Designed miniproteins, single chains, continued (4). Designs and how they scored, part 65

Each design is a single chain, and the fold is of that chain. pLDDT is the mean over its residues in the fold that is shown.

## One batch from the design tools (miniprotein)

Design m14234
Fold by ESMFold2-Fast:
Structure m14234 (fold): chain A 77 residues (1-77)
Amino acid sequence: DINLSPDVISDINRRVDQVMRDNVSPQQVVDIVRQIDQTYGPNAAGYFGQQMGQRGYSPSSIAAMSRYIRSRYPNFG
């Protein structure tokens, strides 16, 4: 259970919607994950990744996000 505030969830869902509309590159998605992680922490970054996957985002972009999270938090999981 991801214990995020409603305001954080709302902000993340808006970022997901923006990425899906704008057809951003995998590198830009990694930069967004980094910003979420730095602002709200790894649980928020994980929630962003989960919502992106649920919306049918590219497996290659999800793999890029996974590599970023693993690199930043090698003991997370």
Scores: mean pLDDT 74

Design m14235
Fold by ESMFold2-Fast:
Structure m14235 (fold): chain A 66 residues (1-66)
Amino acid sequence: SALAEALRALSELFKRNGGVVTREELVALLTRGGVPAARARAAIDRLGKEVLNRIEAVAVVAELLG
């Protein structure tokens, strides 16, 4: 499923980045999962953060692909 693939990719980003993801990395991940970039940016921008922790990023992925 798109959700399972996105969560796997997100886990790899957290390992690479020391437990965080940037807004642009999360937009790219969601876009690969089939979410339009504008929609992904709008959802992330509601959080008002440029860098997201695991809880925040998983919540966005679940909202848009779950």
Scores: mean pLDDT 86

Design m14236
Fold by ESMFold2-Fast:
Structure m14236 (fold): chain A 96 residues (1-96)
Amino acid sequence: SIEEIEKEIQELMVQLEDAVKAGDAEKALEIARKVNELTKKLLESYLKNKDYYGAQITAMEVVAQLLAAARALPSLQPELDEAIELNKEVMKKIKE
């Protein structure tokens, strides 16, 4: 469900912040990958339900969190780039 995926992403965001604070780049990268995977599923669900606001806010929040993480751990740049691309796809779908 949407609610279950939202909860999983929130829990992973806490774990990501902890990994970044610990300087654990490998763990942070693994968590960031899981965040992007779940975010893709959540965005698909929002767009299917025509919840364009939910999709936009979620995509923007994930970009903001991964931007902060990548600033601390540059090895996370590929996952930030993926989150930015997901945000662009959402903006394109809203404009259609």
Scores: mean pLDDT 87

Design m14237
Fold by ESMFold2-Fast:
Structure m14237 (fold): chain A 101 residues (1-101)
Amino acid sequence: MSEKEIFELLREAIEELRPQMSPAVAAALEEALREGQGSVFRFEEQFLRRASTMSPAEAAELYAAMSRIYRLVADKSKDPLTKGRLLMLAGYYARKARELA
């Protein structure tokens, strides 16, 4: 999969999960999508920057949301390598969420 395809799946997953998010987490992810400009790397830099300015509880919620988002993107990915990488990222953010909770 191209980075552009992954970025579009991220946008779709965020929109799908937005009703389950707090306003703070939704705003952080919307900003990260806007600033990311089609780059998954820049998207991650932006939400990690926002996480560093949040309370531990808000940051834990953001990481839990990112875990769910990457899992949805992995489920929609047809490339086994990309799917595996996204599932590893989902696991990573799930662990970070637990460490802050």
Scores: mean pLDDT 84

Design m14238
Fold by ESMFold2-Fast:
Structure m14238 (fold): chain A 62 residues (1-62)
Amino acid sequence: MKEKIMAEVEASLHLMAGTVYYRMGDYEGALEHYEKAAEAGESIPNEKEAALKAIEEVKKAM
């Protein structure tokens, strides 16, 4: 219950950090944070899907 809420917050924070790195052109940093977001969102389908889509976009830009 509290664990799921914390995981969702953690996933969102990593998604934001990844987006910042991506906009800075740091694709390696973006991938690291997006992968952490996907891991934190493993039990949260919407968060995991968003992170996986972001990872795919970064890989296409590399």
Scores: mean pLDDT 75

Design m14239
Fold by ESMFold2-Fast:
Structure m14239 (fold): chain A 88 residues (1-88)
Amino acid sequence: SEFKKALDEVVKMLQEQAQKSLQKLQQQGGPQEQIDLAQRLAAAKTPEEIAQILADYERRVGASIARSKEEYLKELEEAAKLLIEEKK
């Protein structure tokens, strides 16, 4: 499925970005909450894991309007659809 391949690509892009952020945060002694977030995102292998990590983080930091896991999953799915449209 092209949709599944696009979702896997979005996950890989987020993993790579999280790994870069983790290295920079560790080198500069950044906040532990952000180091933990980057570490979890770098280890995540599915869109569902990424959505869960992000939703859990917002709940932990007390965001006034925290997004649900379902809302983050929808954003990841929309990113995958945009990648498919760009290939047309």
Scores: mean pLDDT 79

Design m14240
Fold by ESMFold2-Fast:
Structure m14240 (fold): chain A 76 residues (1-76)
Amino acid sequence: MGISERIRALSQRADDLYRQAISLNDQKTIDMMKNAKRLLNDAGVKFMMGDTASATKLLNQASRLIDQAERQLKAS
């Protein structure tokens, strides 16, 4: 529920998926996780600036990418 807690949880999931993708040499998932990490960093910056609406939008985008990557790794 808290934005900072959601960023931390999603960052951990993204880092785990990124390490798995590197081990599998899965460039598509590597690129998706790099993008997700950028979105999470931007969400943190917006949140610190008091722009909770933009932070939430970026957080939701990162969450969708992480969920998509997790599904793709299971299908590959």
Scores: mean pLDDT 85

Design m14241
Fold by ESMFold2-Fast:
Structure m14241 (fold): chain A 72 residues (1-72)
Amino acid sequence: SELKKLLDDAIDYEVEVLRKEGASPEAVERVRQILRDLAEETLKAIEEGKDPREVPGANAILLSAEEVKKKK
């Protein structure tokens, strides 16, 4: 779905910022996994008709997705 792609792009954007700030490859992969799990929980909540805002941290990743969308 388009939303899944936007969330994947938002994750890539966030981890790229960490790389540019000098984070280790191990730290980048750890953060990527956390954000990926959060994105999957957010998508699952939306698919089940639940408010994604009830997923802790979902608002942050959704805002990142909106910013990435504006730059495309």
Scores: mean pLDDT 74

Design m14242
Fold by ESMFold2-Fast:
Structure m14242 (fold): chain A 82 residues (1-82)
Amino acid sequence: SLEARLEELRAKGREVQERIREAIENNAPVEEIKKLLEEYVELEKEMIDVWAELTGDEEAAAAAKEKLAREAEETFKYLEEK
């Protein structure tokens, strides 16, 4: 069950990564790229949650989510740069 969920999340992550690549190659609006990155971040958060369920390491999961949020903020700021 948890392994199947992780595999599905990884597959969705690959699909979103491909859409991000296509958006960048086609010079899509920054807003579109940001939406795809938000979707990718949510998938990564879900993978962290599944990993936490498998390992029981709540502290490491919390730290990973905090790092993810911080890195996402920096990336979004970079994309908003004029």
Scores: mean pLDDT 81

Design m14243
Fold by ESMFold2-Fast:
Structure m14243 (fold): chain A 80 residues (1-80)
Amino acid sequence: MTLTYTLEEREEEEDGLPTLHLTLTADPAQRSEVNRRLGEESTAPVAERQRAFEQQVASDPELRKLIEERQRRATEEALR
């Protein structure tokens, strides 16, 4: 039996920061097997794409400044 799935990428912004959303579409009858294989075979491509996206964001000085500001605010809120 051949597993068929499609991985769709969508870039969105949350609070001015780019966020990568990955959507997996699979045959409902094969969903359990696809989910299992995501842990064994498919997670590597997903992790590599996520890493490439994080490297792209880290290479942009303006995005890095926005991330720093967001983390500073989150830290100050957590310390309350």
Scores: mean pLDDT 61

Design m14244
Fold by ESMFold2-Fast:
Structure m14244 (fold): chain A 70 residues (1-70)
Amino acid sequence: DVEKEIERLIEEGRMSEAARLAVEAGDDKLMERAARAALQVGDTAAAREAASHLSDEELRKELLAQTRSS
């Protein structure tokens, strides 16, 4: 279960791995989750990786803007 694996990686603080797995899954919901979790801990690189692959343009712009303001 990819969603459970991403949540486990987030709980372990492995934000870059969570972002990569979400991107590989190709699911906007998982990419948003990984990006927001990475932003919460200040991992702007992981957040940018997850957010940059979002198909929702407005959500992508919102999350990428947050990576520049941290």
Scores: mean pLDDT 83

Design m14245
Fold by ESMFold2-Fast:
Structure m14245 (fold): chain A 69 residues (1-69)
Amino acid sequence: MEAAIEAAARGGALANLMLAHGVSEEELRADPALQAEFEREYARLKEALRKGLELKEASQAEADRLAAE
């Protein structure tokens, strides 16, 4: 699970920065400012994904409980 969250966060941060700045992955890795922004977004997305998965699972459990009533 943790490795999957890290992979998803990395992919999301990379895709978001490439789209926002119109750069390739190679250009992003060559620019120290973009690298710093990538590390910040990666850390933030990783935390958000963990919280999002917990909220999604809680919402699904509540929906299943209500549907059974």
Scores: mean pLDDT 75

Design m14246
Fold by ESMFold2-Fast:
Structure m14246 (fold): chain A 101 residues (1-101)
Amino acid sequence: MLQPLSPEVEEALEELVRVVDERIAKTTDPEEIIRLGSIESFARMLASLVGLLQQKEYNPEIEEVLLRGLKEVTEYVRRGDLEKAREVILKTLKEINKLEE
C-alpha cells in the first residue's frame, strides 16, 4: 500500500500507542512517563520513515521488519521493560537502514 502503511502495520502502531497511553495513565513516575513518550515518538517516526521509503522504493521486507519491531516493542512495554523496548526500536531502525543501504 502506497500512501498509508499496510493495515497490519497501522494496527500494530495503534496497539503500541494504546498500551503506552494505558501505562502513562497508571504511572506517577516522571521518568517512566518520559521513557514511554520517547518510545511512542520513535515508533511513530519509524512508521513515517518506512512510509516515505515505500513510496520511493517498495520493499516488503522493510514493512515486515517494522511490523515485527512494533509488536515486540508493545510486548516489552506491556511487561514494563522500557529499556528492552528502546533496544528493539534501535535494532529495528538498524535493520531498516541495512535494507536501504
Scores: mean pLDDT 81

Design m14247
Fold by ESMFold2-Fast:
Structure m14247 (fold): chain A 55 residues (1-55)
Amino acid sequence: MTEEQRAAILEEGERLARQGIPLTDALKREVAAKYGVSVKVAGELLLEGMLRARA
């Protein structure tokens, strides 16, 4: 995974938190497919971005 891909997924997570969109398995799979990463990695980065937006 590139640093650009990592930053983009983190920003996506922050966006989800700001808009009040829940982190679903379907959304994790969609982001994983979009950036060519595993569902586990996408889920972890999306959650990290969401937590940063709430801090």
Scores: mean pLDDT 81

Design m14248
Fold by ESMFold2-Fast:
Structure m14248 (fold): chain A 89 residues (1-89)
Amino acid sequence: MKEKAEEYLKKMEEALQKGDYETALSNGRKALDYASEAGDLETLRKVGELFSRVADKAERDGNLDLAVEATLLIIQAAVDIISLERKKA
């Protein structure tokens, strides 16, 4: 799962560089799912930061549907991080 999380994180980063925010969210969702299953906190934190970037860009462009989707993914990443950190203690 960790290797898949890293693969989809790279695809998300590439999509963001191209300005393809819908493809970035699709790959980010997959990276989030694989990272959560692997307990990969570093990838979860990175994906969350990139979702924040997508949400900000979508809001500035007036793409409210994309902004809402990205914001929900930010919340999901935060929940997964908190859950994994609590298991660590």
Scores: mean pLDDT 83

Design m14249
Fold by ESMFold2-Fast:
Order: C-alpha cells, then structure tokens, then sequence
Structure m14249 (fold): chain A 79 residues (1-79)
C-alpha cells in the first residue's frame, strides 16, 4: 500500500516534469514523459536543467517538481 502510493506520486511528478519541460521547450509533454520513463537519473537532471535555462519563467516550477520527484524516488529506494 505505501509502495503503491509512493509509486503513484513518483509517476505524478514525472508527468508534471514532462508537462513543464514540454511548455519550456515546445516539445510534446507525452513524448517527454515517454523519454523520461526510459532516461537515467543523470539524463533526467540534464533535461530538467536545460528546460529551466531555456524558460527562466518556469524555472522555479520545474525545480520544485524535480525536487518532489527526487523525494519520492528516494523514499521508494529506501523501501
């Protein structure tokens, strides 16, 4: 139950990151989401950084979503 709830939150924030990257870069959020699911943690970090640099107005929202994603990722890894 706890693992299922954490995985749901992890996926929700991954989708939110994809939406924000899509808005920042002009790419499809669906395509970004599929990319993020297959990406390494380093690749995700790089995509997040590039999106924040490309659209400074979204940088805080992107950073906040990424930090939430990292928090849920760490909680899952500790189980």
Amino acid sequence: SELEQLKKKYDEYLKKIAELIGRATGKSPEEVYERLKKATPEEIRKLVQEAAEKNPDLAKEISDAYLEYLTYKEQIEKL
Scores: mean pLDDT 85

Design m14250
Fold by ESMFold2-Fast:
Structure m14250 (fold): chain A 67 residues (1-67)
Amino acid sequence: HMNTAPVAVTDLSDEELEKLIQKLKEAGLEVVGIYTENGVRWIEVRSDKSLAEIRTILAKALSEIKK
């Protein structure tokens, strides 16, 4: 079973987004979509990891990119 999670990245530059995607791939997450909805840019990530693990990886990667 694969889990899919959307992540809001509206306030990231394109360079920061590339760094985020690289960190997620290094952690074993697949980026399966990038879209904009209601002025918010989202990425969809997919993994066989639990949703809790995916959320932990996303939070860590975002914190490393943002500051």
Scores: mean pLDDT 76

Design m14251
Fold by ESMFold2-Fast:
Structure m14251 (fold): chain A 87 residues (1-87)
Amino acid sequence: MSPEQKAARLEAVLLARLRWEIENGADEEALTALLMYGADLGREEGLSDEQIRAVLERAVAAAKAEFPELAEALDRALGTVLRHIDA
């Protein structure tokens, strides 16, 4: 599987899980944990930090479009995970 195919698959899986968690009342901590899990999966699959960042940003952007009421919580969760990747 190409890096592009791996990234696309990870994005689709994360977005589906974000939808599920949000529909089940997930808080910011749960969203942060899910995005962290996604970053770890990306590393295990051999994706670069830049590719993982792009995947997380796109999945969160799509979730924010569907659930605008959670936009602030999603942005904070994403920010926490991106800082962890950069550290």
Scores: mean pLDDT 86

Design m14252
Fold by ESMFold2-Fast:
Structure m14252 (fold): chain A 94 residues (1-94)
Amino acid sequence: SAAEEVIKKLEEMIEKIKEILNEDTPDALKKIRELIEKTSAEALRLLPSEKVKELMNKLFEALKKLEENPSVESALELLKTAEKVLEEVKKLVE
């Protein structure tokens, strides 16, 4: 289903963000932004709903906090937000 494809893409995005955050590179934030933008666009194409749009907006808000004040805390907040978004999308299948 479209929802199962979105769930898989969100899971893959979360794992890639974890990998990028383990690397101390100047391109880390750019790579994370590009990943979230691509995943969000794909999710909205596959599941065009107001709820999915709201969930993607929460993910972008967490990303903006990380970009404005990069820290372990803001990085963990982004990961927690992404996991919560994943759980909410899983509930849309039920």
Scores: mean pLDDT 86

Design m14253
Fold by ESMFold2-Fast:
Structure m14253 (fold): chain A 98 residues (1-98)
Amino acid sequence: SHMEELEKLKKELKEKALKLGEEIALQVVKKADEEAKTKEERDKFREEVTKLGEKINELMEKLQEAIENLDVETFEELIRELAELVGLEEEVIEEILK
């Protein structure tokens, strides 16, 4: 039915958003390991993580709006923007959007 198809699509979008969240968390851990070599690099990384967190929250609010509206085009654009913001590889982005 049409309603079952819409519910399925909404669940698929939520699952993709969850997968993005997992990949973002892994990427932040990886970046922390790379940047934790000097005090100056740690201080810079903390500033970058703070700004990153603010921007991620802004984009995640828009992503939730796109899910509720079943706006697949905006959803995919926001997934790419979030992934690029944290430096995810294209192969990871394509796997999320699969």
Scores: mean pLDDT 81

Design m14254
Fold by ESMFold2-Fast:
Structure m14254 (fold): chain A 68 residues (1-68)
Amino acid sequence: SKEELEKRLEELEKEFKELVEKGKLSPAQTAYLQGLIDAARKALEEGDYEQAEAAIEVLETVLRAVKS
């Protein structure tokens, strides 16, 4: 649902901000992840839930890799 995707995105954005604050991301990684967040938000606003879910899944995968 839209509400589930919005909640997932909010949690991932919080994780992203924590990694930025801890200096765990390069400038390139920060820009890329911010772009994914922005794309997911735009897709949700436009009602493109398939695109929003795809962007969220990429964001989850990249954040998981950075934490490894």
Scores: mean pLDDT 85

Design m14255
Fold by ESMFold2-Fast:
Structure m14255 (fold): chain A 100 residues (1-100)
Amino acid sequence: MLSKGEQLKKKVLELREQYLAGKISAKEALELAKEETKRLLNEPDAPDVELLARVLGVIGELINEAKKEGKYEELKELIDFLKEVLKAAGLPIPDFSYLL
């Protein structure tokens, strides 16, 4: 069985693919990822900020994996997805030049 972290990574990748295909918005992808996080933690009353932090952490892990593997196109797509998720969450977008 996949760990909870691995299950969330898989869900985030599936949601990113749906976003890239134009099937869902970045905001919808974020909301679905937060719902999956609540399900995996078995914590229905978890604060929004905690769910958001866990989703952002998983996207960060995926970015680091793409960078380590030299997958530049995937790295750029993940960074663009992260920027749109941050924008949908009302958060500032940091400078990602250090990752490219």
Scores: mean pLDDT 79

Design m14256
Fold by ESMFold2-Fast:
Structure m14256 (fold): chain A 99 residues (1-99)
Amino acid sequence: SLKEEAEKALKEFYEAVGRIVRLVTEHAPEARDEVLSHIAAAFRALQEGKPAEEIKKHLEAARDVATRADPERAGEIQSLADEAIKAVEKYVEYRKKLE
């Protein structure tokens, strides 16, 4: 089940990030490239085995850009960013136990 928990956490992470990208693409397309650059940095840090805190910094940067670009949806974007951060923290913890 530890492998299944890791896969579930990773899926939750990708789903939350995908929802942020969708909202930004639909409502603040001018911020999309900047948000995607921070998300790409988070994915690179995740792929390189960096600590959760480093991945979190990139997700927080993406959140901050997105919320500034779309203040009307700031609450929803913040909630999705929190979900992505919690999911990646769980995934990194499970990954350490699988090594």
Scores: mean pLDDT 89

Design m14257
Fold by ESMFold2-Fast:
Structure m14257 (fold): chain A 87 residues (1-87)
Amino acid sequence: SAMSVEEYIKLMEERLPEAKKEALKLPAEEAAENLLLIELLLEILRENPDKRLSAEELEKKIAEYIKKNPEEVKKKLEELKEEYLKL
């Protein structure tokens, strides 16, 4: 059966430490972008717990969020870059 949003969030949260570790192997710019995408993905899933979202729908919602909140996205990206550089 198709994975529920709750099951997907739990799976992502369980894999988050490994995903962060893998991100640290990338250049700071790419690492920050990947971490931001993970944060936006989890936030969208948490805001839509009763919906079964496809990968395409998730990508579309992430793109819409970035377009609607460019200042917030820039701030978050810079914060993630600063965090990465402190390691």
Scores: mean pLDDT 70

Design m14258
Fold by ESMFold2-Fast:
Structure m14258 (fold): chain A 66 residues (1-66)
Amino acid sequence: MGVGVAEALGETITVEGTPSGATLSIEGVATREESLAKAQELYAKDPEATRAALEEAARQAAEDLA
């Protein structure tokens, strides 16, 4: 399992790579569904910053997965 973390607009985004697929969570958000909704809000506010954070978190997750 690989884990990557990055920040966008003051929120911490975590990406986890598992055999069942990649999951996304945001610090302080209780459910996966709420984390996805929050990520969509961040993307609507600043698509480039949010994309960069997601790409960085995914890159770290891939490296951690080995």
Scores: mean pLDDT 72

Design m14259
Fold by ESMFold2-Fast:
Structure m14259 (fold): chain A 74 residues (1-74)
Amino acid sequence: SDEVLERLREIMEEAGVPEEVIEKIIESARKALEEGLPVEVVVNVITLEGLHLLKDDPEKREWVLKRVRELKEE
């Protein structure tokens, strides 16, 4: 879903992930969705990649997890 990918982009931008890295993650996610992977699996993989980039900021990681959880409930 393009809407889910756009929301994930917004969360990563607010978390301070560089635009170049965000574009690579979103492109990989789009390809995975086109190959038939479930949206939930793709969202989980993107979240793990984003959390790895924020490994030195535990408060920001918790914030991202909360925002992704809220997105999944939509």
Scores: mean pLDDT 75

Design m14260
Fold by ESMFold2-Fast:
Structure m14260 (fold): chain A 57 residues (1-57)
Amino acid sequence: MKQFSEEEAAEIAAEVLKQLDIPDEYLPAFAAQLLRLAGFEPTEELVERVVELAKSE
């Protein structure tokens, strides 16, 4: 699904992390892996955005 925007990929990754109830300590590492699986480079900024979305309810 390589046509997703970075924002869409971040939202999808955040939803996956929420579903798995990943502890805060592991959120950045899992966010980076999910972004890579979606075909995006896991930049620090993008990973941080995913973590913020995963923490927001």
Scores: mean pLDDT 76

Design m14261
Fold by ESMFold2-Fast:
Structure m14261 (fold): chain A 91 residues (1-91)
Amino acid sequence: MPPAPGEDPEELARGLVEAAKENAEKAANSKDPRKQASYLTAASLHGIAADFMDQGEAAAESYKYVAEAYKKLGDEKLAKLYEKRAEEARK
């Protein structure tokens, strides 16, 4: 997603990484499947936003937090998918 003309893309990307980490951790620590899905969706969208801003390292970090949350929740398939997204985001 393009930032507003006066916004610093790197600063926005750092905010997205922090938001992705927070949401991923909330998902992994939630006992409610609906809350888990909501937080994981938010975390993945933050990673996608960083990727659209051409902030590959921030996107990679965001996707890694999503992958870690899926591992903790036992979803190995989605964890592996987000690990791959993190590696590709750095290219």
Scores: mean pLDDT 81

Design m14262
Fold by ESMFold2-Fast:
Order: sequence, then structure tokens, then C-alpha cells
Structure m14262 (fold): chain A 71 residues (1-71)
Amino acid sequence: MSDEEIKELVEKLEEYLKEALPFILSLPPELQEQTKELIRQTFETLYSQAKSPEVKEYIRKVEKELLEEID
């Protein structure tokens, strides 16, 4: 996967998850925690495939922002 493809995928995931956020926040705490774990695993996979430091930093920033919105 190219860094450009990874960045595009991260942008699409961010948009999708933000649209789903009201639903996620309505879930029981256990399911919210499971959702956070799935987000962490997905972003960790993308981070491991990224090569550019700029793209890696972008991935971590988006992950942090999404996880903070669920907390």
C-alpha cells in the first residue's frame, strides 16, 4: 500500500467514524471499549504500513482525536 492510499483510507475512516459517533456513544460502555480497541487495531495496522514520517504522524493524530471523542 502506498502512503497516498493509506492517507486516503485514513481520511475515509475518520469521516465514517465521525458520522457513526452518535451511535457509538449510545452503546453500553463495554461495547464502546470494544469499538475503541477495533479503532486502535485498525490504525496500528495502517501505521505499520506507512513509510513517511508525516503520514505516520497524521495517522496517530487522527487515532488520538477519534479515541478522545469516544471518551
Scores: mean pLDDT 82

Design m14263
Fold by ESMFold2-Fast:
Structure m14263 (fold): chain A 63 residues (1-63)
Amino acid sequence: SELEEQQRIEQAVQRTDQTLRDNVDDAIARVRAQAAKLAETDPEQAANLDHGAAVLRKRHAAL
């Protein structure tokens, strides 16, 4: 029915918002983990990744 379809869409939107929040947090964590692994062998790349992670966190602070 149309009502069931509208409820499905609303639930999908809510799930998408939560997934985006979770994905941003996970992505930042992975970038920071990669930076930690590179800290001894490529400190310049490690610093660039840490900077990128901080920029991503600041940009998505509203999520």
Scores: mean pLDDT 78

Design m14264
Fold by ESMFold2-Fast:
Order: sequence, then C-alpha cells, then structure tokens
Structure m14264 (fold): chain A 123 residues (1-123)
Amino acid sequence: SNIDKLYALPFDEYVATMIELYSATTSMSRELLEALAKAIKELLEPLLKEGKLTEEQAKFIFDTVLTEALKFRARVKVSDEELVEITRIATKEAIDFLLNGGKMSDLSSLISETMERKYEELR
C-alpha cells in the first residue's frame, strides 16, 4: 500500500514526501505547511537520533500532529504563528506521552485535546 511505502522511507524523506502530499490536498499555504513540519521535525529528530523513539513512532507522531493541525485550522480562527506554537506544544506532549508508556492509538485524542487547551490559554 502507499502507507507501507511511506513508512519504509527514512524519516527525513518521509517528512519531505508528506509535505508534498499535504500541499496537493490542503488549502493551507506551502510556507505554513513547511513551518508546521519544521516545528514537529525539530522535536522528533534528536529523539530519533538518540534511539528514544523508533522511526515508526516518529513518523506516526509527525503524521498525527500535522493531520490534527490541519483539522484545527479548518475549524478554528487561528493565526499561522499561533498554529505553529500550538503544533510545537502538541508535538512535545505527544512525545512525552509515548516516552512514558502511552499508546500510539491514543495520540490523536491527546493531540486534539492539547491543541484546544493551548488555543484557549492564548486567548
């Protein structure tokens, strides 16, 4: 499947490929997509390099956070700058959750709840 092919890519190539796919399917600017991807990637790369996250975990966090950020922007009036900040915080909480034995299947809910909470805190 296309997903199996994507998960076989090295993490950096996976990120680049996902930006191209999302750019083709979203109304979000490429500049904002790249800013979101960079914010997520900068938090994941050190942990991946240290062996604290598997490549599968890093790719899953990246995809889940970016997907939830796209859903959030479609639903909520948020600036590009605020969305990048919220995305960074959600990524950090997703990482901390998995490193403390949290399940990958719970990440989407955790990320969505974190984004809502941080949006409210910025008001």
Scores: mean pLDDT 86

Design m14265
Fold by ESMFold2-Fast:
Structure m14265 (fold): chain A 77 residues (1-77)
Amino acid sequence: ATEEIVRIAEQLRKELEKAGASPEVLKLTDELIEAARNGDREKVSELMKKLIDKAKEEGLAKIVTEHAARISRVLAA
């Protein structure tokens, strides 16, 4: 389960970098990847919320919400 979240989060990180996301957004994404690697489901959920909120400020909400929906599906399984 957490391996799939790591793959989704790594793909999200690449898409955000291509879109010119700030270092702050990229740092939150890196923290999300580490939380997923550690199997910390609560921290993954918290970091997804923070990432969505910050991405909305930068006009990148669409990229984040598409990947967040996939992560949420894995967490629910």
Scores: mean pLDDT 82

Design m14266
Fold by ESMFold2-Fast:
Structure m14266 (fold): chain A 64 residues (1-64)
Amino acid sequence: SERERRERLRRARQEAIKEMQGVLDELEAQRDQLTEEEIEQRINEKSREIAEDIRRLVEELRRE
């Protein structure tokens, strides 16, 4: 249903925001201990995880 799809997308958005904020908070706290390469790696890793989660959700929604 449209309501279920909207709720699942809303939850996915909130989780994505929460996950990325967590990474950014960690990077800010450790800014003097991390190299630019380590910062990029952590951001890229989390971005890939979020993208995969969204991709899976879209695939599930398409099967409805």
Scores: mean pLDDT 79

Design m14267
Fold by ESMFold2-Fast:
Structure m14267 (fold): chain A 81 residues (1-81)
Amino acid sequence: AEEIKAKEKNEEAQKLIDEFMAAVEAIKNAESLIEFTEAVERAEATLEKLKPLLSEEDYKKLKTLYDRAVLEGQSKLAEKL
């Protein structure tokens, strides 16, 4: 039924959101280009998996968080390198 399917999708989406948020945090706190690149790749892979599980609006919100994290991480690394 719809209720059971929604619950299962919500649990799967929550796990992927947690993984995505961890990757976003890693992007912001990356101290090297290697760390930054690995965190970006992990976040992008997680977003791709989330795309079919989320509404378009929720996906865009996560994409915005990712874009901000990438910009912040790039700015910090540019000052260090």
Scores: mean pLDDT 79

Design m14268
Fold by ESMFold2-Fast:
Structure m14268 (fold): chain A 59 residues (1-59)
Amino acid sequence: SKMEEAVKFAVPIVEELLKNGKSPKQTIDLVAEELKRKFGLSEGEARIAAAQALQEVLS
């Protein structure tokens, strides 16, 4: 699905942002904007995908 593709795309971006010292909140905000631009997701969809990618990186 588009959401699964967005989460998979977001995981390496989340890893890089956290490695560079961004907070979890800053990471979600930045990744959500990227996902809206690249996949045409709504604000809600993009934030869910960004949060899911963050959860996968932190697990």
Scores: mean pLDDT 89

Design m14269
Fold by ESMFold2-Fast:
Order: C-alpha cells, then structure tokens, then sequence
Structure m14269 (fold): chain A 85 residues (1-85)
C-alpha cells in the first residue's frame, strides 16, 4: 500500500470513531482524489435527528505525505441530509 492509501485508511478509521462517539449508527465514508496530489476523505453519519460530517485532507508531494489536516466535525439537521450526502 502507498503512503496515501495508508493515510486514507487511518483517516477513515479516525472519522468513523469520532462520528460513533457522537452517537452516529450509520456512517458512510467517501474518498475524492485530485490530480494535484490532494485527497479528501469525508465521513457522514446520522444520530437521531442530527447529521454529522467529518472532513480530512491529505497532500502528497514527491510520493510522500506532506500534510494531513482534519476539519472540526460539522452538524446539521436531518432536513440537510441530501446536502450532506
């Protein structure tokens, strides 16, 4: 596995753990790769009437992971589910 693939797997596990700690029972993770070497990992989970979204970014340069950043978990009402998915 590449350094990027390992970082994605780590971020997926961490985002799932954060959302579960907030009470989310159903968690979906998506990975978006950009041609500039940037990768976005997004997790969306539902807890009662609240949708939680976690986002993390990986920047790869010269085959090495240069940066990893995680945004604070966002919350929205169930009415915003289509916008969060």
Amino acid sequence: MSAEEKAVALLERRLRAQLRALGADSITVSVRRFEDGKTEVTAVGLAGDTVYRGRAFIEVEDGYVKSISMEPVESASLADLLAAA
Scores: mean pLDDT 78

